# Designed miniproteins, single chains, continued (2), part 77

Each design is a single chain, and the fold is of that chain. pLDDT is the mean over its residues in the fold that is shown.

## One batch from the design tools (miniprotein)

Design m6665
Fold by ESMFold2-Fast:
Structure m6665 (fold): chain A 103 residues (1-103)
Amino acid sequence: AREEELRRRAIELLDRAARLAEEAAARARAQPEDAALAEELEAAVRHAREARRALEEGDLERAQAHLDEAATHAARAAGLAPELTAPVAELLAEARAALEEAL
């Protein structure tokens, strides 16, 4: 019950993080100078979606690995554009905390 609740919470947070990161990546991709930012945000989206898929399949270790990768890419994006990336990084950190508590 609690583990299922935490898994649902992690999925919800990952969905929100992926959505915000995808929107931020689209804005960054429109500017040639922000190509590196767009690449990092696009990578964060891919890994967040893979983490969500792993959670749906019950593969918590694979979910944690992809969530760690998403957080790494979001941290690199935050180095490039802190204000644009902060909400994504916060949601990924909350998702990670929920997943660690579920393990």
Scores: mean pLDDT 85

Design m6666
Fold by ESMFold2-Fast:
Structure m6666 (fold): chain A 85 residues (1-85)
Amino acid sequence: SVKKKLEEAKKRAQQVIADLDAFAAQHPQYAGRYQRLRDALQQTIAEADASKDDKEALKKLQQSVDQAEGQLLLMRTVAQAEEEQ
């Protein structure tokens, strides 16, 4: 159901926030970039919780989670390259 998928998407979003927190602990030089991603993802979760349209909320939340995962992967790649220099 859409409601079940929305709850699964929220759990996925919370996992990405946890991954961002772990990344920030290891790479404090990226704190500003990390904080913006974390805040944006938390805002999307809050908007999904307030939404009257579960299908729209699910679509927006999935897109935001996918974007945050992609940005975190990019940040990890850059941090790894800097550690090797």
Scores: mean pLDDT 82

Design m6667
Fold by ESMFold2-Fast:
Structure m6667 (fold): chain A 67 residues (1-67)
Amino acid sequence: SDLEEVEKLLEELERLGVEAYLRGIQEAVDIATRTAKEAKELAEKGEYKEAKELVEQGIREVRRLLE
């Protein structure tokens, strides 16, 4: 299910956001928070493909900043 894929990716993004917060990397926290909000809005509109792509991009950016 597209919805289940988006939910799983959002859970991963949320976990990375918590790690960023604990490490004091504010840029990564901001990306995780903003991306999660926008992706949830897209999912509410039924735009699951766009939501998935946005979350995957956010996960990549947050992971880059956690290096």
Scores: mean pLDDT 88

Design m6668
Fold by ESMFold2-Fast:
Structure m6668 (fold): chain A 61 residues (1-61)
Amino acid sequence: MKPVEQLVQLVLAGNLDEAKFKELLDQMSPEERAQALSLIQQIAPDPIREKAIALFQKLSE
């Protein structure tokens, strides 16, 4: 499974483990990170979506 797919599954499961999230982001290209963020914004339900986006921004910047 690709890191983008793993990250999306992690978010949908409600498992926002910061260490695992960072591990997956470190394996992604900038294009893959943008794709993952777009998928989270389109697919993930609130409040998981808001938490995932905040964590993504914290760990990507």
Scores: mean pLDDT 78

Design m6669
Fold by ESMFold2-Fast:
Structure m6669 (fold): chain A 77 residues (1-77)
Amino acid sequence: SGKEKAQEESRKRTLEAARKSLPELAEDPVFQEAAERYAIEAGAELGMVIMSRSVDPEATEKHKEKALENLKKVVEE
């Protein structure tokens, strides 16, 4: 069950990070589905939004939209 344990840990970390940094994204259904099935990809997109906020806060909404569009494609595959 190493694969299941690793997936569960990745999922927990990704959701916890989103709840602390961008709670509205953590509540988005697309983000939640991506975190459940593709935790690494969801975590990477979350990381890009957080970095965007630190560099250019005004661009954060655009980066959130792009992250959700990217995750929709991942979920649809």
Scores: mean pLDDT 77

Design m6670
Fold by ESMFold2-Fast:
Structure m6670 (fold): chain A 61 residues (1-61)
Amino acid sequence: SLEEKLRELIEAAENPDDERVQKLLKEIYGLDFKIDAPDERTRKAVYEGLKIRAELELKRL
């Protein structure tokens, strides 16, 4: 379900797993999004943004 996939995305973003996050983004949003962050700070910001977005979407289900 969408709810389960959003929860998995939050978990994958909290403990960054690029492959798992990319798979979930494709399944949830239909995005072939590659996480290509130049540094760890940018990577953390991207994952924090994904987590916040997924939490907001989950709350509105």
Scores: mean pLDDT 76

Design m6671
Fold by ESMFold2-Fast:
Structure m6671 (fold): chain A 85 residues (1-85)
Amino acid sequence: SAAEARLDALLDGAMAAADPDEDGTISYEALKEMLRGLEPEWSDEEIEERVRELDPDQDGTVSTATARAYLRAVERERLARELAA
């Protein structure tokens, strides 16, 4: 859909900004800021917990592929709820 294509473009830009070295990882801080943008109703504690779940190795970073897939899923869930109203 046009909305999914727009989301993909926005995520591509956000991921490039969060991973300027193109090392394939995103910091916790960058990912938390992206989630705050997508779900402003989530608390900082909820965002922190969700980000931790994406880093099973607890190395302080999340792969760009994992982060992108999660951000896309979060926005799709939000859009689905909005369209169901």
Scores: mean pLDDT 73

Design m6672
Fold by ESMFold2-Fast:
Structure m6672 (fold): chain A 68 residues (1-68)
Amino acid sequence: AAAAEAERRAKDEMARQMTDMAARAGDGDLVAQTALLGKRAGLSEEVIQNALETARRLSEEAARLAEE
């Protein structure tokens, strides 16, 4: 049904927002918390894993820049 497809699209968009927000924060702990919220919102584990991994890499880059 169209409603089910819209829900999947909305969850996918939420995962993207989650990754973007975590990346902007540059905080690994905040990234992990955001990923957990996404899981509770019903996002698939793969989507959450991808968001977590991307945000973790960005957090590490931010930490390196801060040390400079």
Scores: mean pLDDT 67

Design m6673
Fold by ESMFold2-Fast:
Structure m6673 (fold): chain A 94 residues (1-94)
Amino acid sequence: SKEELIAELDRVLEETRGLLSPEEAARLDEVWAKLKEAIRNEDFEAASRYADELGDLIVRAYLEAERAGDHERAARLAELGERIGRLLKEILEL
């Protein structure tokens, strides 16, 4: 169900927060809250915009980790980003 996919995404995003700066984590929380609201309201235009913002945040964190030479953090962000992308695609195709 949509709510089961949202619950799975909540778990993956909680792990992702641990790899982010406090500022990035706060932005993640804001974007995810808005995305959840848009999904539940079936506002697919807003959901698409917030999904793009969420993806951009994770990609930027990944690139920053790579530039810093933190290859373990970058690899974990890439794995979590793939899972987040899959879950968002499945939710938005419902």
Scores: mean pLDDT 87

Design m6674
Fold by ESMFold2-Fast:
Structure m6674 (fold): chain A 65 residues (1-65)
Amino acid sequence: SMKEEEERLKEFEKEAERLGLKVVGVEGKTIYITSTLKDVTKEVGAEIRAMGVAFEAGFSVKIVK
């Protein structure tokens, strides 16, 4: 349902923030995020987790630099 999808999007936004990622836009089913590149291993781990949460919510993730 749309209500459940909205709640999953909010959870994604909170998780992204905790991982050091920022949501910079949403267009249709695509969430645009950016990150502070401090450590490649941490960034990759954060991106993988973010993609998993977004996929569960029915969204795709695109990285913006």
Scores: mean pLDDT 75

Design m6675
Fold by ESMFold2-Fast:
Structure m6675 (fold): chain A 66 residues (1-66)
Amino acid sequence: GDAEARRAAEAARRAAEAGDATAVASVLHQMGKEGLVSEEAAREGVRAALAGDARRGAEIGTQAAA
C-alpha cells in the first residue's frame, strides 16, 4: 500500500544521501516489481541512478510514491 511505497522511497533517499547509486537503483527496481510505483517511474529512476545521479533517482521514486 501507500505506506509500503513511502518506506521504500525513504530507503532510496537514505541510499542517495550515502552516495550509493547502485542501492538506489535496486530499491526502485524492487518498487516497480512489487507494484508500489508504476513500472515507467521505476525504470526512469533506475536509469537516473545508474547514470550516476543517485539523488535524482531517489527523487523520482519519492514523487511516484506520493
Scores: mean pLDDT 83

Design m6676
Fold by ESMFold2-Fast:
Structure m6676 (fold): chain A 93 residues (1-93)
Amino acid sequence: MEDERIERAVKLGPEVVALELIQRVKDGAPDEVIRRLAKELGLTDEEIEAILNAESPQERADLAMEYLIRKGFAVVEVFARLMGREDVLERAR
């Protein structure tokens, strides 16, 4: 099921993969799922390890959003604004 959901997100495009990563991180997904989605989005091993070493699912999501915004995923920036996450937007600049 997880593999099929990841492959479906990849087929729908990188913006969908970015949102899937954020949702999976917030839901406390296993490290393997987070690594797979992050690699599809072109995150570096260092960025992935920083996400996985964060203390909580929320901190992991914050780092994932920051890195994805820096890579130019406009949908993630819009999502952060809608969620009232101005601090994440400031850190990504």
Scores: mean pLDDT 79

Design m6677
Fold by ESMFold2-Fast:
Structure m6677 (fold): chain A 69 residues (1-69)
Amino acid sequence: TAAELAERLRAAAKSDDLEEAARATAEGVAYISGITSQEDKEYVLERAMAQSLDKVRAAAEAAARSLER
């Protein structure tokens, strides 16, 4: 559910692990953007993994706020 995803994104925003934070952020972005294809989901994850941890954590926080509205 959106609520479960928002909770995972909140956890990701506080994570010190880039992979964990990037995976949750990519799932959040895909959900918000309506991305359903596996290829596009993998592309979003690859882009997230290329960012710094601080940027990924900020994106996770923003995605969580979007899903909580």
Scores: mean pLDDT 81

Design m6678
Fold by ESMFold2-Fast:
Structure m6678 (fold): chain A 107 residues (1-107)
Amino acid sequence: ANPLAIEVAKRVLSVLRSLPEIKVEIEGKTLRVTHSDDPTVVEIVETAARILESMGIAEVEREGNTWIIELKLSDEAAEEVFNAPVEPLSAEEALAELRALERELFS
């Protein structure tokens, strides 16, 4: 994976892990993301998944409120992503961060 892909994956995962309404479980290079029916939380996860899939960083499958995100990174790159620091965010801050990132990448 290139340095940009690693940085994008770090930023996206940090946002997903910043919210108590989003549960992120890591198994190998696979993320199981479970969330509530809150429309803002749904949009956060949908935006995160769209960024990762559009960048070719992950394969994404959805089943209701559970998303399976399989990272297409080397083991070393995935470990770097999973060890990134997480700071608490509000749902509004999380959505704003992901929308800003999406605009930076796809504008």
Scores: mean pLDDT 85

Design m6679
Fold by ESMFold2-Fast:
Structure m6679 (fold): chain A 76 residues (1-76)
Amino acid sequence: MSEELKKRIIEELKKLFPEISEETIEKFLEILEKTPELDIDFAKLGKELGLSESTVRRLFLEAGVIEGLELMERAL
């Protein structure tokens, strides 16, 4: 993930999840970059980040949507 893309994802996630700190969002993205999608344990990740499993699943979905939209804009 490029630094520009990462910064954009962080800014959009902060708008969608104002209750989650920027530091927690950055840690979440750092873990995702290191973890293959097939090996993501959302319950374990939630415990590590101090978030519920449902919140982590939503954060993952929204991050994927934001990344997809940014990649589509760059392809146009």
Scores: mean pLDDT 76

Design m6680
Fold by ESMFold2-Fast:
Structure m6680 (fold): chain A 98 residues (1-98)
Amino acid sequence: MPIAGVAIPLVSYDKEKKTGISLAVVIVPKDYDLEEARQEAIELATKAVKDDPYAKKILEIRVTVRENPLRPDEVIVSAEAKVEIDPEKVIDGFDLTA
């Protein structure tokens, strides 16, 4: 089981392309199955997108694996989901850029 997992919905929005980015991060022990950790990060990102009322579909998921520089016994697995935004749910004058 991972040490921690968190998903951050819709970190950025591109109005011209009607796309957004959601991020999920999973922290696991160094000896954990990295493929299982990747799948868990992907599942967290996918769930965050499905729970987001502005997201229409997932276009791409990018997974990055990094050693934790503060805790060498831990690995950080990040899943970045690029999503298509539903333009009919974005009201005129509503800006999703942070």
Scores: mean pLDDT 73

Design m6681
Fold by ESMFold2-Fast:
Structure m6681 (fold): chain A 74 residues (1-74)
Amino acid sequence: SEAERALLRRMLAALRERLAAVGDKLSPEQRAQVEALIARMEEIVAAPEISEEQRKEFLQAAADINAILAGEAP
């Protein structure tokens, strides 16, 4: 649904803002990993239809990013 897609877009935007706020504290490897996960999440929300598997992949990517960023939080 469009409401679901809007929610996923908001989650992605929040992760981008968090990366901007704490990204300078990440190692090059951690930054590359987070950027790759964000790129994959962008592919999923841009898809004409989001499958259940893609939704799970999106949520797992969000969890992985939050875990990485939590280790580097001020």
Scores: mean pLDDT 82

Design m6682
Fold by ESMFold2-Fast:
Structure m6682 (fold): chain A 85 residues (1-85)
Amino acid sequence: MKEEAEKIIQDLEDTMRSSGYSDDQINRSVEVTRAVVKKALEYYEQGKISKEEALEIIRLLANQSLVNPRMSVQEALDWVDEFVK
């Protein structure tokens, strides 16, 4: 789980860097995605979601951070809570 989540973050970072995004934009998307990973992992460890569901939530919100640069950490975390309800 942790290794797979870290791979998603690394792939996001590499894709953004290769596409000419600034360090500030990359750092913002990585920060949002790391917060999502932490919360999804907590729900997975509590048995509230499956590993597959956790990874799908992480991928979805990582992509959303890239296409919606205005998405805050709190907005992303609120989406994790909504998916788990």
Scores: mean pLDDT 84

Design m6683
Fold by ESMFold2-Fast:
Structure m6683 (fold): chain A 118 residues (1-118)
Amino acid sequence: AEEELEEILRERAERMTDERAAALAAELPGLRERVREALERLKRTLETETVESIAEKYGISLKTAQEIFDEKKQLIRELEELLEELERAEERIRRGELSKEELLRLFHRALALLIATS
């Protein structure tokens, strides 16, 4: 499945025009803002949520609530790493160093994480 996705992204990159790649690159600041907003929302949720409050809210065990809490903390870390990657990608675009394949992978990862926060 992952190997098939990487092949699809590579084929899409090979077919992408320079004009389309430039247009997609121009969308990165907006995408970064959406990732930042999602990160801030999740961090704010963790300021009020505890393992105990999650267990009570959903009627689940403390063990299951701990797993959910840990997954949310992991998602926050991945979003923080993604923000740094998006900032580096914008700099690499200015330097002409970012490939079309890397651009597509970055967009795919950002969209997947944003969907996970919805």
Scores: mean pLDDT 84

Design m6684
Fold by ESMFold2-Fast:
Structure m6684 (fold): chain A 70 residues (1-70)
Amino acid sequence: EEIEKRLEELAEKYGVPLEVVRNLYHTYKELFGLSDEEALEFTEHSLKVAAKTRDGSLAGARAIAAELAR
């Protein structure tokens, strides 16, 4: 399957489990009704941002959780 092959390529490229890449792709398809190509683009963009700002994104999520706990 062409899509599955592209998801495997993204998993290898960004060093993340295939299941994580599949979940991102299906989330974009199901929640936003995106085309296969659009969902792949959004998935790759999310992986690029996560790789670049890995520590920052975790810090941001924790800061939001702390605000909500107040």
Scores: mean pLDDT 69

Design m6685
Fold by ESMFold2-Fast:
Structure m6685 (fold): chain A 91 residues (1-91)
Amino acid sequence: VPVDPEAARAYLEEELKKLGIDATLGEAVRAKDSNGDDVVVIEVTYSSGKKVYHELKVTPKGTVYRASSTLEDLQAGLTPWIIDKNNSLPL
């Protein structure tokens, strides 16, 4: 089931705010992960100028997300998924 990009963006913005992180979020873009599952990718620019890509998907076990400085690392599965069981993202 595809994730709503606007809801994914709002969720990530809220999580960064809870952590006290100052960052600018780009547009939420629909994509596919290394397994062919529908995901949402958001570019985050931190106050340092560093860019990190955040990838989010919803699974039967809850919302999962991962982050990397490169899209290639996300697509290659080099970063582990972190499970968010609060289901903050609508399907």
Scores: mean pLDDT 64

Design m6686
Fold by ESMFold2-Fast:
Structure m6686 (fold): chain A 66 residues (1-66)
Amino acid sequence: GEKAERIRAAIREAAGGRRTLTVRQAAEALRRVGAPISPATVRRMAGGRRTVTLGQAGGLAAGLLS
């Protein structure tokens, strides 16, 4: 759907061509598309890691907005 496409685009933009992004970048990208989530929540869902893959960030977004 449209929202999932916007989320994937925002995550890709935040990553700037990289395969990973920080939990802060992921949280900010998700907030930008109307899926508010704190960096602390992203970090917890990433098992305490400071970075997430694009796939992990997309999965988080899909779970929030499905």
Scores: mean pLDDT 74

Design m6687
Fold by ESMFold2-Fast:
Structure m6687 (fold): chain A 99 residues (1-99)
Amino acid sequence: HMPKVVAPSPEAVQAAREMLEAWRAGDKEAFDRAYERLLQLTVEEAKKAEPGSLLAVLVPDDPEYRERMKEALEKAGFEVVSEIRLPERGAVAITARKK
């Protein structure tokens, strides 16, 4: 069975790119702005998603940012179903399913 997948918007993809660029540059202010934007866009799509939908988001491979994203998804009615490390990207793909 293929679950319905929430595709990231172009804006969310751009926010993720800006977030990772700022993370590599050590620019805390630029990182926080891009991360907050990605979080906001992800939560908006999560709230609109139908029950059973899957959503995936990239965050830095850092426990604080992973936990913050997971908490936001949980508050939007999602269950985290997997966390897949992408070492070559310095990122973790978090996949969650709408309850």
Scores: mean pLDDT 80

Design m6688
Fold by ESMFold2-Fast:
Structure m6688 (fold): chain A 103 residues (1-103)
Amino acid sequence: MEEVERIVREMLEILREHREEILKAIKEAAESGEPSEEAQERAKRIAELVQEVVRNTPEMSVEERGLLAAAIVLASEALVEGKVPELSPPMQRIVELVERLLK
């Protein structure tokens, strides 16, 4: 509800403030291989939860939507594989927000 909207807004703020660090993390993850099926399934579930908020945020660019989706996939993969401590501090914050969306 209101909490989902607040979490998505916090994610966008992190993505905008730390764009280059997050892009680097996404690139490094992509070079390490494809996300596991479990990570992809969790990312899809989270995307469903945020889809309504994203749809109602017309100021969000196509690039920002892509970055948000990629960050959610990376966060889901890190949670599934126990690699959260290896992430940059901005990505660790994204992981914490992703966990809050799941409960």
Scores: mean pLDDT 76

Design m6689
Fold by ESMFold2-Fast:
Structure m6689 (fold): chain A 67 residues (1-67)
Amino acid sequence: SEVEKKILELLKENPEGISLVEIQEKLNLESDEVKKAVENLKKKGLVELKMVDGVATAFLTEKGKAA
């Protein structure tokens, strides 16, 4: 989807990881839309979700970097 593509581009610009809240703010998306898109990317193996200091943070996988 277009949302998934924008999230992948944002992650490529933030190799250290980016929080779901920051993705929402930068792309002007609803929280549920970000969660759905990130879950789909995680299922594809393109993104990992980790808790960093209690914050849900998205990281691009090696497979995601090649996409």
Scores: mean pLDDT 82

Design m6690
Fold by ESMFold2-Fast:
Structure m6690 (fold): chain A 90 residues (1-90)
Amino acid sequence: HMTPEEYAANLRAFAETIEDPELKELVLRIADLVEKGPEVASKFVIAANVVDLKPFSLIVDLLARNHPKALEYLKKYRDKLKEVITLAEK
């Protein structure tokens, strides 16, 4: 169980390894939202359900743990992740 601050720090560290500027920006936006704590986490769950992005929590966990498959999932679900983040930011 990581704190929101630890989770956000790990996401930002992973973002610095990303060469694609759009994907880097997307991970940084996730980090900013996660850092705001559990209220935004609830918004993420709702947004992921609306967009039908079932692996959302798995993808974010893979990114925060610097998992070898994180970038592959980020690329595969980029458009749906962008929709979830946009909904959670409102």
Scores: mean pLDDT 80

Design m6691
Fold by ESMFold2-Fast:
Structure m6691 (fold): chain A 81 residues (1-81)
Amino acid sequence: LRANPLMAKLLAEINMPEELSEEEFLLGLYHYIYKHKLLDPETGLVDLSDHPLGKILGKSVVDLSDPEFWRKLLEAATEPL
């Protein structure tokens, strides 16, 4: 996968490359979410209201357990090599 310019900037903050596997991308997103304390551990929801990820997805709150969320994030933030 290749990250779009907005996503590439977020990945750079956690020292990840623009070209990465789907598994590496998911791991990087979890790292970013935990580093910025965006995940509510009691509800499992991620608050993106004031973060660039929210602008990429067009959503202020997301559920990490929703497989549709991950699919849409990949489509919005990356392109296939």
Scores: mean pLDDT 72

Design m6692
Fold by ESMFold2-Fast:
Structure m6692 (fold): chain A 69 residues (1-69)
Amino acid sequence: MANAATAMNYALMAGNLVAKGGSLKDVEKYVDLTLKYAAESIASDPKYSPLAQSYAGTAKKILDQAKAK
């Protein structure tokens, strides 16, 4: 499985939880997983570094949205 694609999937899950009014704890869990897989993608496949960093940035925005609610 491509680590960058995994990071994107977890970022989408976090965003979906925010939209549904899910708990901050669950949002933080998926954001953490996004950051973890983004970092792993950079380490194992440098070609995906820009995409992985983009997904990490998206996860941060999702977490900020969850905290603002």
Scores: mean pLDDT 75

Design m6693
Fold by ESMFold2-Fast:
Structure m6693 (fold): chain A 62 residues (1-62)
Amino acid sequence: VLPIYLALQKNKKTSLTQKEIMELTGLSQSTINKYIKEGLLKRDPKTGLISLTDKGVEAVND
């Protein structure tokens, strides 16, 4: 989750596409889907943009 948080912060964005996250962080599609399933990330079904949830932000700040 931390690499996704840093990628968002570095790019001054609140959301990124799955492809952008994979390219910026080196995370696999499976890992991103796992974080979505665990509630750490959410995907907008209309735009496909992925953002951190409140739970994901809390997990980074532990």
Scores: mean pLDDT 76

Design m6694
Fold by ESMFold2-Fast:
Structure m6694 (fold): chain A 107 residues (1-107)
Amino acid sequence: VRSLMDDLRRGMDDLGALMRNRAPVAEIRARLDAFIQRLDELVRAALPNMPNPTMFLFRAISVKGELFTAVRAAERGKYDLAIQIFDSARRLLDDLLTQVEAALRTS
């Protein structure tokens, strides 16, 4: 689980860099798809140990939703908006990872 959390932190840094550098949308989408796969792996692995599974799932869905919205903004050439939405998604991911770390300490 910790290696998945580290992969997700690196994945967010990579996505942020691609958006700030206005990388080709195809590359941003490919990195997003890889990130979503790792997030789904973390959710599946951590879910049985979460004290509030509904809130945990809500946070995961919110991270995905914000990232898809950020990529759509980038596709429309609105990179400043994409970065703003992406930074919101990063904060949601940090909250999710904090909950996973807390659950691992009490399990």
Scores: mean pLDDT 83

Design m6695
Fold by ESMFold2-Fast:
Structure m6695 (fold): chain A 91 residues (1-91)
Amino acid sequence: SMAAEEEKRERRLARAVAEALDEILEERYKNNPDVPEEVKEEAEKKVKEIKEELAKEELPSEEEREELLKKLEEENTEYARKAAEVLKKQL
């Protein structure tokens, strides 16, 4: 059915976005000694919130997607660019 095919597509897109966000979190925040602990915790919280929305088979709201995209573009890192690219494909 169309519904089942759409659900499979949504799950694949959710996984791709989650993987891209994990790469940003790991390289830019978790494995970066120059980033303050507080900033790392905020990044982890934001990534977790986005993953939870994706796990509900709901894409983040248009406003949340735009905010995430802006944040990723402002980071100007390789991983941020990858996540922005994946996120843009969902728009």
Scores: mean pLDDT 63

Design m6696
Fold by ESMFold2-Fast:
Structure m6696 (fold): chain A 94 residues (1-94)
Amino acid sequence: MELVLNVLDLLIEVLESERERALAEGNEEKAALYDELIARVKALKQELESDKSLSDEERKERLIAFLEEMAARTAEVAPGLAAILRHLIAEIRS
């Protein structure tokens, strides 16, 4: 349980940092993408915290599916972040 929530908290911090960088660079489209991803991470975190019926395995599966979607959406605009997300997926599956 703690691991899944801690990963989501770390992702929020990373995405907020990258959003601020994109805004500083004048890249409004990239900043908007990060805003959307931040909102989605926060929504997933609230869902996982409020739904006490979910097993640890189901929580893990939801996290993996979300990380795969994030990696796909960031692959072109932030390939380094996409690579980190894919590495996290591999470690979580281990």
Scores: mean pLDDT 80

Design m6697
Fold by ESMFold2-Fast:
Parts: C-alpha cells; sequence; structure tokens
Structure m6697 (fold): chain A 84 residues (1-84)
C-alpha cells in the first residue's frame, strides 16, 4: 500500500515538526500541527484497519517501507528532547 506508506511518512514528519515547534516555544504552531497530526492519524488508522481486514500483506509491506522514515524521525525527536 503506497498510500499508507505515504501517509505514515507524512505523519512522522508532522510529529517531528510538533516537537520542533514545542522546542521553539511556538505554542500556536505546536497546537496547529498537533491538530493536523491528529487528523492524519485518524486517516492512517482507518486505512490500516481496512488493510488488516482485506490485505494484511499490503499492511505489512507499508509498515516495512515506512521503517526508515520512522527510525529517522525517532532519532530527530530524541535529539530535540535531549537538547531541551
Amino acid sequence: SEELTELLREGLELAVRVVEARAAGDEAEEARLTAELRELEARIRELADRLLAEDPEALRAALEAARPAYEEARARIEALLAAA
């Protein structure tokens, strides 16, 4: 599922931006990005649940394809939190 992989990558980038906004003390931007992330997480959940029921191999492949983006986002967030 290329669609799920793309949504996962978008969600990971938004998560990093939320942490960056928080670190910068930009409360308005943090709130805006958090709302966007929440909406995207709902879409990811819906698509993932559908794929789990209809095509679990496509779900697995999408999660595997998104893993490098997840590791990169995790490292970026960990670095931001360590600098706080």
Scores: mean pLDDT 87

Design m6698
Fold by ESMFold2-Fast:
Structure m6698 (fold): chain A 80 residues (1-80)
Amino acid sequence: DVLDRLVDLLRNFSELIEAGKLTVEEMVEWLRKQGLDELAEEFERVYRELREKGTKKSPEELNYESLVRAASSVMRLPQP
């Protein structure tokens, strides 16, 4: 299931971001290698938007939040 796969990938990515191991470019490349081209494109878009808003979050937290928001958008998760 693509949805379960994306959730698992987000969890693993979160750990790598917290460890400061991944750049934005590395995340995009890795997502594309997983066949998640739409997620990679959406991640870049969300990251840019959040960065422009001047969040108080660290770069690692910003990367994680961008990935979660991008995945939610691509997966069309229910929103209240």
Scores: mean pLDDT 67

